# Designed miniproteins, single chains, continued (4), part 30

Each design is a single chain, and the fold is of that chain. pLDDT is the mean over its residues in the fold that is shown.

## One batch from the design tools (miniprotein)

Design m13021
Fold by ESMFold2-Fast:
Structure m13021 (fold): chain A 60 residues (1-60)
Amino acid sequence: MAREKARELLKKAEEAIEKGDGKAFNQYVKEIWEVARQLSPEERREFVDKLVELAKKIKE
């Protein structure tokens, strides 16, 4: 299920941030984007918004 896979990848991305692993985070972001392309616009927006929030925290 694409949505479930995106949720798992999002959790892994959050764990990568907690570990300070920017490379792993970037890899999970790429995979979430690929999965998000298969989701409905509403579901896709949820994951994209969360990724943007996480990316801003790393950038700061």
Scores: mean pLDDT 74

Design m13022
Fold by ESMFold2-Fast:
Structure m13022 (fold): chain A 72 residues (1-72)
Amino acid sequence: KAAEAEEIAAKFEADYEAAVALLRERGDRDTLLELYDRAIPLVEKALEEYPESERLGELLDRIRAEKAALEA
């Protein structure tokens, strides 16, 4: 379970980082906000399945912080 949680967390993090980097390069704020809104519930669902994953928890906090910063 721990190894599976780490693999899932790494996959989410890698996909999220790649998407955010691409959208930031484009300066597409609306699509970035949409990405954050879609990513948050997906990571929350993953955390329900893998509540011991510190990495998923940190990713969720990071996405929320990035969304708040972009909205400011």
Scores: mean pLDDT 79

Design m13023
Fold by ESMFold2-Fast:
Structure m13023 (fold): chain A 70 residues (1-70)
Amino acid sequence: SLWEELAKLGSDLDAKAEYLIEHPHPDNVFWAELLVHEDPDNAKAWEALGVALEREGRLEEAARAFARAA
């Protein structure tokens, strides 16, 4: 499951963010939001959130997340 794969990456937020970007899943927005809450300065976490939101068609929210990643 997605939770089991993310758990294997421990506290490595960059690795978790990269996993979410590479693996489309309905819960990716939820997990990416947790990553950005844990470290709001992590550009990769914001990128993962943007990609997940874009996949759901939430394009305005995705654009804001990508702006935070830049």
Scores: mean pLDDT 82

Design m13024
Fold by ESMFold2-Fast:
Structure m13024 (fold): chain A 65 residues (1-65)
Amino acid sequence: SMRERQLRAAVEAARAGESAAAGAGAHDLKNAGYISDEQGDAAVRAAQAGDAAGAAEVLERALNE
C-alpha cells in the first residue's frame, strides 16, 4: 500500500540517522492521515531533538499496526 511504502521510507531514513528526513516524512504521513496525530507529533519531536532512534521506534510501531 502507499501508506506502507511511505512509512517504510520514513523508518529507513530514521534508522540511517537522517533526523531531518525522518521528521519531514513523519509530518507528511500525519498530514496524509497514514499515522495518528499523536504518532506524527511524537516522531517529529524526536527528529527535531536529533533522536533518530526515537523517531524510528515511533514509526516502526505505526508500521506494525
Scores: mean pLDDT 86

Design m13025
Fold by ESMFold2-Fast:
Structure m13025 (fold): chain A 69 residues (1-69)
Amino acid sequence: MTPLQSLPQDVRDAALDTYDAGLDAGKSPEEIGKDVEKVLLDKGVPKDKAKEISKQLKKGHELNREILA
């Protein structure tokens, strides 16, 4: 499973809500990634895991944009 799927439901929901809010606000993948990492750290997720989840969300968003463009 992806690292995001291994998180508790409330932490996962917070990360995804932050990601969706960033998309709606027109934030760059970099800014969204930083916002998600910050939320995960605030929820007590280890820094390495928070970085990996943020990186995967950022990369997935960038790759999907490139494929659809």
Scores: mean pLDDT 70

Design m13026
Fold by ESMFold2-Fast:
Structure m13026 (fold): chain A 64 residues (1-64)
Amino acid sequence: SAEEQADALVRLLDEHGYSKEELQLSIAISTGEDVDSFKDLSREELYELFRQAVREGRAVVAGV
C-alpha cells in the first residue's frame, strides 16, 4: 500500500543517514514549493511531509 511504501521509504532514508538538506530538497521538488519554505521544519515534520507526498504519488527523492 501507499502508506506502507511511505513508512518503508522514510525508514530507509533515516537508516542511511539521508541529510536534512537532502530531505528539504526532496520535499521542495515533490510539492513544487521553494526549499526555503522547509528550512525551519524539524526532521520529523519533513518526514511527515514526505510520507504525505508518497501517499499522493508525488514523492521525489533528491540525491539518489
Scores: mean pLDDT 77

Design m13027
Fold by ESMFold2-Fast:
Structure m13027 (fold): chain A 85 residues (1-85)
Amino acid sequence: SLLERIERLGREIDELPLSDELRDVAYSVLDLARRFYELGHYDAAQELLDRLERVLDLYRAGQVTEEQALSMLGDAIITGIGLVS
């Protein structure tokens, strides 16, 4: 379920060795996904979770820099908001 994905990703963010800035932005994406879920915007919530999960996976694998991860998470927020406009 989307709620189970939100709980799992929250734990992943807590456990990963992220900078404070990257952690704060990752939590912002997760919080936005939770709010969209609570409002019934399931497609927007799913898109945010899919993008967040991908960015965390790429960062953990060393395939993107912190600056690239921050940019990708910012793009996720803009895309998610666009889906509910």
Scores: mean pLDDT 88

Design m13028
Fold by ESMFold2-Fast:
Structure m13028 (fold): chain A 87 residues (1-87)
Amino acid sequence: DLERLRELLEQAKKSDEEKAKELLLEAAGLLGRLVAEALADPEKRPGLLAFEEELEKKLKEKGLTALNKEEFLEVLEEALERLEELR
């Protein structure tokens, strides 16, 4: 549900740091589920695997827990845009 993901990101933008991180972790979980569902499509799978590897590399370099609200939002917004391109 891309709509729910966008709602979580919008709520996180309006929330304090602690609440925003809670919402962003929920958004990351939802994004992971949407990526897994899209990977079930053989035609979209190659592009999505490349995107997943790029995202995992970025997250390994910084760690999710080391990101502030703005950095975490940026990562998830970029991921959402890429996922929408592969729709």
Scores: mean pLDDT 72

Design m13029
Fold by ESMFold2-Fast:
Structure m13029 (fold): chain A 70 residues (1-70)
Amino acid sequence: MEKVKELAELLKKHPELAERFSKVYDRLIEKGALDLAARLRTEVYNALKKGDVEKAKEIIDRAEKELDRI
């Protein structure tokens, strides 16, 4: 629960990434790729918690490419 609130606050500071994250995350859930969705959430949280916005962007870019393969 706490990590979800922290991720939401971190994403509020980066609205473009927040929009892209939500779009990819929702599509992964719709396709039943629950493990990829969980990994995306965890990796983006860890990157943003460290202040690494570029890493968070790379993680989302990778998830978008994985989504195209499903």
Scores: mean pLDDT 80

Design m13030
Fold by ESMFold2-Fast:
Structure m13030 (fold): chain A 68 residues (1-68)
Amino acid sequence: SLEQARELVEEAAKRAGVELDEELKERVSRLIAQGRGHLAGALVVTTLGSEKGKAFGEVLGELLRERG
């Protein structure tokens, strides 16, 4: 669900030490809810840069493995 996707985004950002604004959180959450979580890391890379985007994407991938 979109609510579960938002929770995953918040946890991934917290673990990665990356701050996402509300617009970016919503865009990333929608991608995850649509089964397009693989695009979420690329979106963060494009918006915040490679270091932050890679860190976020790695943590998100780990959370998706733990919960899926």
Scores: mean pLDDT 81

Design m13031
Fold by ESMFold2-Fast:
Structure m13031 (fold): chain A 107 residues (1-107)
Amino acid sequence: SPEEELRREVLLGVTLIALTSFRHTFEKLYQDTGDPVAKEAAALVNQAIDKISALMQGKAPMEEVIAELEKLKAQLEALKKQANPELAKELDKHIHTIDILIEKFKE
């Protein structure tokens, strides 16, 4: 339906805005601290932005967007194991937001 199509477009837009904000946060953390874990987090989020943007432009199935978000979540969870407590807390916040987005795509 037109309403379902609009909901998908809005959710994709919100997802890209959220990921762009996460990238900026981790880039700033790297700039402020020199922590290579923050640099890697920014790179992983940037790769996800590029992939999800390409999937959106190609009108790919939502299942492919979900798979990319689940992949990013797993990568950030693995990276959290190398993080100091402050960076781990920031990673947790973004992982939680990714979980919410995944659940919204599954609705």
Scores: mean pLDDT 89

Design m13032
Fold by ESMFold2-Fast:
Structure m13032 (fold): chain A 116 residues (1-116)
Amino acid sequence: DLLVEALEIGFEIGLELTKEFGPLSVLESLLEVAKEKGYEKLVELVERAIEAIENKDREKLEEIAKELEELIKNTEDPEEVRMYAALLTIVLLELEYSEEEIKERLEKLKKEIEEK
């Protein structure tokens, strides 16, 4: 399943890039790619995530995470799913979820995608 593979790759990229460069640098790069590709919803979500991280707005980050999970479940484009999964991983790391907790949450999303 290309969508499941995209979810897994997005998680790995989001995690590794955030560890190396920090969340804001990764989000700025993702914003540039999203604008180039014309992914308007992703542009909106990345801009909202940057603002929420800078303001340490935990409630807004949780809202963004839930919206990303819904988009991942309902998006048929593997490239968009990969980018949403990367953004979700960055947001969950900023919410101070452990790598193990993030993996568990993504495995649940993977199962929900496979059951469609």
Scores: mean pLDDT 86

Design m13033
Fold by ESMFold2-Fast:
Structure m13033 (fold): chain A 89 residues (1-89)
Amino acid sequence: SAAVLAAKREAIEILTEAQLEIRKLMLSDDPAKKALGEKASQELFKLSSEIVAHLRAAAESTDPEQQQEHLAKVQEKLEQIKKLIEQLK
């Protein structure tokens, strides 16, 4: 599905940005920034796992409505990651 492929590409881009912002914090000499990076890393792991599960379910779905429901959950989790990224800047 073109919609699933588009969602997967968007997810890779946003997850990559989140990982880069976390890495900047973890490489900081400031212990508070390192702690923020560690906490953000744990939250990102949870959200990315949920995104992967919904993308897989969307890709395996033969029902357009079920596929749209899973893609909507992916978008919800991606918005949570975007908010996380803004908090790290």
Scores: mean pLDDT 89

Design m13034
Fold by ESMFold2-Fast:
Structure m13034 (fold): chain A 69 residues (1-69)
Amino acid sequence: MPTDEEIREAAERLAKELNVPFTDEIYELVRKAAEKVAEKYPNASRETILRMARFEAAYELLKKKREEE
């Protein structure tokens, strides 16, 4: 399982890639995604978990943006 520092770093990277402010919402989305990925793929490396978590969090953020439209 990634550390809280690694999850925070991944969330900050995601915010930068999407050109949005780093917020508690983005951090929470990455944390929840990382927990889900770690449970689903217990043999995955921490780096793989963080990469997949960022992808899942990005998808959730895009869904929320569509709902606001």
Scores: mean pLDDT 78

Design m13035
Fold by ESMFold2-Fast:
Structure m13035 (fold): chain A 97 residues (1-97)
Amino acid sequence: LAPVSASDSVETLVARLDEAIKELENLALEMKEKKLVPGSSPEANKLAKQMIELLDYINEILSHLPRDATVTDEDGNTVTIDDYVTKLFNKIAKKLS
């Protein structure tokens, strides 16, 4: 993961956010597919740590985005960053259910 810069454009930050969320989804799906539970094994703990590191990175990206920033979601709707992130996390949660 590349370091976040305050000089990065909104478009660059959103692209990094999308990449980080896709990686988080992939790790979450791997944990589900392998039936791993955090705390149950060294492999599960390693994946959980990688997911936490990605969440920290996502939070860093979000800290550099303007409060009034909007993005186009996967359905072609213009939404706020908060709504966009909420939709992505809900999508991951549904896949883990």
Scores: mean pLDDT 75

Design m13036
Fold by ESMFold2-Fast:
Structure m13036 (fold): chain A 67 residues (1-67)
Amino acid sequence: MTERELRLASAYYLLNREETEKLFAEHPEEAAKHKALWEEIEKLVEEVPASEEDIEEVRRLIKESRE
């Protein structure tokens, strides 16, 4: 991943953490498959923290992609 992609992934994780935890509760088997991936992403988030601008950009992209 490029450094920008890594920062955007970090921002995406931070914005969607609560929703992801809810999905884990609703779909425990699916959550188990993706738990390792989310743990790796969480480590990357701590190593490469997203800026406020990165967070706002991801939030805008998510809003645009939904509706």
Scores: mean pLDDT 69

Design m13037
Fold by ESMFold2-Fast:
Structure m13037 (fold): chain A 72 residues (1-72)
Amino acid sequence: GALGVQLITDPFNELKDLVANREASKKAQAKAAADKALALLDLAVKTTPVPQETYEAFVNEINSLLNEILNN
């Protein structure tokens, strides 16, 4: 439910902030944030009902944001 979505939005927002501030020193932090977001997303899906479409959207967005940091 809504609480399950909230559990994953914090690390997702951390990753968005790292995209906005694409300094070389932050690339390792971006990878760590992406890994944390994916781990918490997996936990959220197991502990609260999250629609499959929402899960896939978050996974794709996390990977997209990480690639944006790594390539720019």
Scores: mean pLDDT 70

Design m13038
Fold by ESMFold2-Fast:
Structure m13038 (fold): chain A 65 residues (1-65)
Amino acid sequence: STLGEAGAALARREAPEVEVEARSTATETIGVARTKTAQAVSRGPLSDGLGAVARAAGEALRLEG
């Protein structure tokens, strides 16, 4: 029945198939959409992560009691 099929599809999508499909799509996106995706990857997660942490720390310092 439709309900059973929907349940099975959701279970599969939240299981390994969702991860595999997401990775496949990401791989194709990196290959095809070089400009945006490559720039995001090239920026480096370390650099972007440090920026986010620095902003959070700065805001916390501004809230000094």
Scores: mean pLDDT 53

Design m13039
Fold by ESMFold2-Fast:
Structure m13039 (fold): chain A 84 residues (1-84)
Amino acid sequence: MKPTFLVAPPDAPLEAQVNVALVQMYAALIYKTSKNPNSPLVKKFIEKANELARAAVEDPDSPEVRKLREEMFKLIEQLEKEEK
């Protein structure tokens, strides 16, 4: 399955574009370097990255962005343990 990496609209504020790019670069790196890029954990990470990207474009300081960020850190820890 091809992962979808959401990008910020070209007219979005520069801060939103940078935040989305950083999140999606990390998601793409996880996908590319993972031993199991089709694993449910990698798919969940990409889905959360896209959710975080959308939330960050709307309001980077929102509680939703903070919650999604925490969920992504937990998924990173799970991925590190799975790929060990």
Scores: mean pLDDT 72

Design m13040
Fold by ESMFold2-Fast:
Structure m13040 (fold): chain A 99 residues (1-99)
Amino acid sequence: AVEELRRRAEELVEELKRNKSDPLKTAYLAGEIEALARALRELGADEEYIIRLEIEAAMGRISVAVYKLTASEEERKEMERAYEEGRRRGEELAERIRE
């Protein structure tokens, strides 16, 4: 369970770093990483590792916040929906893996 969630989180962090110019994908990935970090904490994973994941997700959210400064109202709503969808996806995956 823990190792599967760590592997997924690592994949998401690399994807986040690769997609810094895509605010929708960045918002989605930040949400999923945040949800997985929460699940890993509940499972007793290494706190240093969890903090690193939380920092990566926070950096993604900051990047999205910068994009929102010049975005239309509709684009801002799309970024918010992407973040919530990513969070939901991460929660579903964590439940499936941790039993």
Scores: mean pLDDT 84

Design m13041
Fold by ESMFold2-Fast:
Structure m13041 (fold): chain A 99 residues (1-99)
Amino acid sequence: SAQEAAQEALEAFLNSERGREFLELAREAERELAAPERDPARIAEIYRRIAELLASEPSIPPALAARYRGLAEMALLIDDPEAGREAAARYAAEVEALR
């Protein structure tokens, strides 16, 4: 199925050198999000780098790169806790819709 092919492609990517770069950037974003003094611009830049890396991989669905571009845009709203909560709720609803 298309879903199984996409899952296999993602797994192969995550086990590649480019996939290790993705995981390192993801961990960097997690560390920045957990920091007492968050830098929204830094978090947004990390997510943009992830999106660019994913967009350069032909085997990865374009939707995944678009998702990280969305996360970069939402990261700029972290200084606005109300907007941040709305963005988080929107993201959670999108994830729930994929079940």
Scores: mean pLDDT 73

Design m13042
Fold by ESMFold2-Fast:
Structure m13042 (fold): chain A 74 residues (1-74)
Amino acid sequence: MEISEEVKEALKKMFEKLSKDGKGYLTIDEVREFLKQLGLDLTDEEARKLFSKDGKDYITFEEFLEFVKKLGEL
C-alpha cells in the first residue's frame, strides 16, 4: 500500500477524529476501530504484532502511517 500526500492528509484527519480528547496518539483499540471502519477486521494478535513494541499500547501518527503501509502487505 502506498501513502501519497493526499492519503496522508486523509489519514491525519482520521487519526485526529479517532484520537479522542486531542491526546495526539491512538490506542490499539482505536486503531482497530479505524481499520474496522475500512472493512478490515484484524484480530488482537495481528494488531499487537504490527505495532506493539516494548510493551507500548499506543501509536503516534508516524507509527500509524507505517502500520497502514504494513496493512497493505497483509
Scores: mean pLDDT 68

Design m13043
Fold by ESMFold2-Fast:
Structure m13043 (fold): chain A 77 residues (1-77)
Amino acid sequence: MKEEAARELAETVKELTLKELRAHPEEANSVIPGFDEEVAERLAEERGRLVYEKALELPLEKVKELLEKTKAELARL
C-alpha cells in the first residue's frame, strides 16, 4: 500500500512538473538556459524519483494527503 501510494505520488508529481514547464517555457528558460523538451522530461524524471524516495520515509497518511493535493494541482492545469 505505501509503495503503491508513493509510486502514484511520484508519477503525479512528474506529470505536474511536465505540465507546468510546458505551460510556461519562457519562464523555465529564464531559470535554466537552453531549456527544451528533453531537459523538461529529464527534470520531471529526477523530481519523480526524489519524491518517491522521500515518500517512502513518510507515514502513509501523509503520502495520501500529498497525493490528493498534487492531483488537485494537476487538475487545475
Scores: mean pLDDT 75

Design m13044
Fold by ESMFold2-Fast:
Structure m13044 (fold): chain A 60 residues (1-60)
Amino acid sequence: AEKVARGAAASKGGAGAAASAHEIGRLGLMTPEQARRAIALGRAGDGEGGAKLAAEGALS
């Protein structure tokens, strides 16, 4: 949960990330959940890292 919260805070600092998630949802290209995963993967740079971050959020 804390790592996910830090990701959200980083998105506010990087307006591009927040805007991208909103636009993706508006365009209907993917769900908000997928947008969150895409941001996590982009930040981590590795699919494994992004998956662990999402799993920790789900468990917490």
Scores: mean pLDDT 52

Design m13045
Fold by ESMFold2-Fast:
Structure m13045 (fold): chain A 87 residues (1-87)
Amino acid sequence: MPAVMTVRALVEASAAERVARRMEEAARATPGVLDVETGIHQRDADTALVGTTVTAETPEAALEAARRAREAALATPGTLSAEIVPG
């Protein structure tokens, strides 16, 4: 049964594109992932929200992709926080 999970990162605005790219790469590299959508919401000159939504073949694959995307965000300079949001 396909499953959907979202990861949200709060980031420095200057890091948003880099964090988004790293999150998307990590999610897409996960086996069983069908689709990945990444968006950036500019909040102000200093901060942005980066969201990555993963669709996968199974809940296990979706959760693994979400974990990898979260870890990729946290490993990227300019990330303030990153959390998995249940769908």
Scores: mean pLDDT 85

Design m13046
Fold by ESMFold2-Fast:
Structure m13046 (fold): chain A 70 residues (1-70)
Amino acid sequence: MELTPEQVEEIERGVAAIELAVDLVMGSTDRERLKELAEKAGIDPSDEELERRLKHVQERRKLNDEIKKL
């Protein structure tokens, strides 16, 4: 199978996005690492964007906890 440069970049961005999501779910406070992963994933590495994503993850966890109580 033939991988184009575009496909390689897409895979690298996807891996970085997954690593960022895992770190956010695990409650990582390493801002430097989060910013590095965000840049590799093509995400704005600003503190504001990282806080927004962290809030989104926390809200989703709260919703899942409420569903488990059903």
Scores: mean pLDDT 74

Design m13047
Fold by ESMFold2-Fast:
Structure m13047 (fold): chain A 91 residues (1-91)
Amino acid sequence: VSEGDKRVAEISLKRAEEFYKKAEEYANKTIELAKDDQELVERVKSLLEEAKRNYEMAKKYAEQGDSQKAAEYTRKVEELLKEVKEIYEKL
């Protein structure tokens, strides 16, 4: 693993952490506001679980110094955050 690859992996992991934290915040707010919409609540919970799995994969690959896979899973967490945020903003 090159120094550059290690740095990119660390930056990707930090971004994945920030994206996942924001996804949790939007998900929790959506669940609270949309409590009467069981389908929407279940959808948001599923998206958050997917975000958690992708975040854990980003951690795994970052620890291995695999910058490309760490970035790939970080991007997936960002995409899931955008979807949860869009659901929240439409409430």
Scores: mean pLDDT 85

Design m13048
Fold by ESMFold2-Fast:
Structure m13048 (fold): chain A 68 residues (1-68)
Amino acid sequence: MSKEEILRRMLREAFTLLHRRRASPEQVDRVLEILAETDRRMEEETDPERVERIAREGLERIKEILEE
């Protein structure tokens, strides 16, 4: 899977969670910050396994913010 496909999948899941949970503006800002950090980390990584791990870590942090 390409980095773009991994990021797009992550964005779709994050967007779905934001809508489902009716996230507050503060939660939206935190999610956007995590997405930006994850994208930056993935661009610097060449190992596909580590790219997937970075995306998974980002999505888990997003879920924690939105499922509390």
Scores: mean pLDDT 79

Design m13049
Fold by ESMFold2-Fast:
Structure m13049 (fold): chain A 79 residues (1-79)
Amino acid sequence: MSDEQAQQAVQLAQQLYPALKELAKKSGINNPGLVRNFSMSIAAAIVQGDEEGLEDSIRATAKTFGVSEEEVRKAVEKA
């Protein structure tokens, strides 16, 4: 990943963080590191155009937070 792509991923992850934090809170999850890691995974997949990695990250986030994949997808689209 280029330095420019790395910066874009960090910036996008910061935009995604509040929405994913809200989803985690609905399930009683108060782990900032976990929310940050999923935000970074999703952001990196989007910046790289990795459709399979994006779907895997959405699925992992949904399973970990105990929410639907559709709720994670809507949170990502809203950011």
Scores: mean pLDDT 82

Design m13050
Fold by ESMFold2-Fast:
Structure m13050 (fold): chain A 63 residues (1-63)
Amino acid sequence: MVFEVGDVVRVPKQALDYKGDLKKGDKVTLSRDYNGLPKGTELEVVLDTKADDPYVYLRVVGL
């Protein structure tokens, strides 16, 4: 599947470069290639995450 800007994707937190807790509106980047998205893809958190959730829902902002 080819991802485009605006797409929502479920990403493991271990594939992200981030600090602290992930909250809706936070900007993060991919620390590695994941499911067709290249390392460095800019993403935005679409809903608050729980500390024990290994995944986060992100919107593609920049490719």
Scores: mean pLDDT 76

Design m13051
Fold by ESMFold2-Fast:
Structure m13051 (fold): chain A 67 residues (1-67)
Amino acid sequence: SAADVIAGAARADGEAAVAASTDPAKREQVRALTEETVARLRAAKTEEEAASIGNEGGRRLRDLGAG
């Protein structure tokens, strides 16, 4: 599904961001954001909702300086 594809991308981006950071607090924030985004995607009922959740997750990851 679209939600599964977006969730896979979110996990990959989160893993890369964690691997690139040496700050434990930032690593934990990225992990928490990734799990939140994936959980919301699993609950999404439409492709539009999934796309919106994915876009918001990516924006928040970039705001952390980790996207």
Scores: mean pLDDT 82

Design m13052
Fold by ESMFold2-Fast:
Structure m13052 (fold): chain A 74 residues (1-74)
Amino acid sequence: DKEVEEVVELIVKARKELGYSLSEKEIEELKNYLKTHMKPEDLEKLKEHAKFRVEAAKLSEEQLRELREKAEAL
């Protein structure tokens, strides 16, 4: 949905500004994570918070860490 797309775009932009780019697979996993674990109200709060960019970058890194751990467990 539009809210998830906006949040993902902001996370992708924040990561790129930090010198990192997310792959298409990582972007899809992030979208799935946000759709599954975050309510629309929580997504709006993330967008509005002063620390949103820092939190978005942290969420991206935590999600990537979890995905790598799951891949290694296979």
Scores: mean pLDDT 65

Design m13053
Fold by ESMFold2-Fast:
Structure m13053 (fold): chain A 83 residues (1-83)
Amino acid sequence: MSDENIRESARQLADDNARRAEEYAKQGRLGDAYLYIDSIHFSINAAIALGDEETRKYALEQQARGYEAIGDLESAKTARELA
C-alpha cells in the first residue's frame, strides 16, 4: 500500500517537475527550469529504493524531457541511455 503510493507520487512529481521546467524554459528562465529538472532526482531515487524499474525509466524520460526543453541535448541523451 505505502510503496504503491510512493510510486504514484514519484511519477506525478517527475511529470510536474518536467512540465514546470518546460514552462520556465519557454520564458527564457533556464536557471529556474534547471532547478525543476534537478528535482526529478527525488523521483529517480525513490524508484531505485523501491526496485521499481518502470518508474525509474519513466522519471529518467521526464528528466530527458526537461533537459531537451533547456537545449541540453547531451544530458537528455545520457538520461535516456540510463533509462
Scores: mean pLDDT 85

Design m13054
Fold by ESMFold2-Fast:
Structure m13054 (fold): chain A 76 residues (1-76)
Amino acid sequence: GTGTITGRVELPGDNSGARVLLYRDGELVGEAVADSEGRFTLTDIPSGTYTVVALKLDPETGEVTAASDPRTVTVP
């Protein structure tokens, strides 16, 4: 089956446009962009255990300016 992962980016400052990266077994398998409230949604995710990381990028350099701790999420 597939499921949906939803959440909110909780990094310092404005989280609009933050990148949300979904990993499985070290492989990048999905991406989302946070909305104006920092909310994100990843749909049609196969059942399994994933790691989610949120990143903020400098708009001039593309360098990571802030990152969340990795979080484990299980899709039933």
Scores: mean pLDDT 80

Design m13055
Fold by ESMFold2-Fast:
Structure m13055 (fold): chain A 64 residues (1-64)
Amino acid sequence: SELIEKYEEITGSPYDIPGLTQKEIAEEAGVSVSTISRIISGKVKVAPATRERILEAIEKLLEE
């Protein structure tokens, strides 16, 4: 549950989404794969703008 809480604080939703790879999310959001990996690991503070881009990318990838 602590990992879920961390993800929610960073992006407002879990990054562990079935059918999506970190590479797909990174490419759609315009960030590096290492950035996504570090966010999931809780090693990087994410600016609100970056968080919103990642959430938007996830939503778009889930629709297609």
Scores: mean pLDDT 63

Design m13056
Fold by ESMFold2-Fast:
Structure m13056 (fold): chain A 75 residues (1-75)
Amino acid sequence: MKVVVAGEDPEKLVEEARKLFDGPVIVAKNGVEAARLARELGADVIVVGSNNPFDINAAKAAALLYGLPLVIIEL
């Protein structure tokens, strides 16, 4: 399973994502980059930290457009 993570604390998001999913975790700089990487790399899920509303909104849009699961993690 290929995971893309976005948020203000990428190290903590990677750690939390690895607890939930097996496979490669790819860090995006923000929600817009997460949307782009999810499409380009064929991600299976997007994970976003609840500490950044801009990243959450961009990730929600990507999940809706590409039919991907979205996981929001409270940090």
Scores: mean pLDDT 78

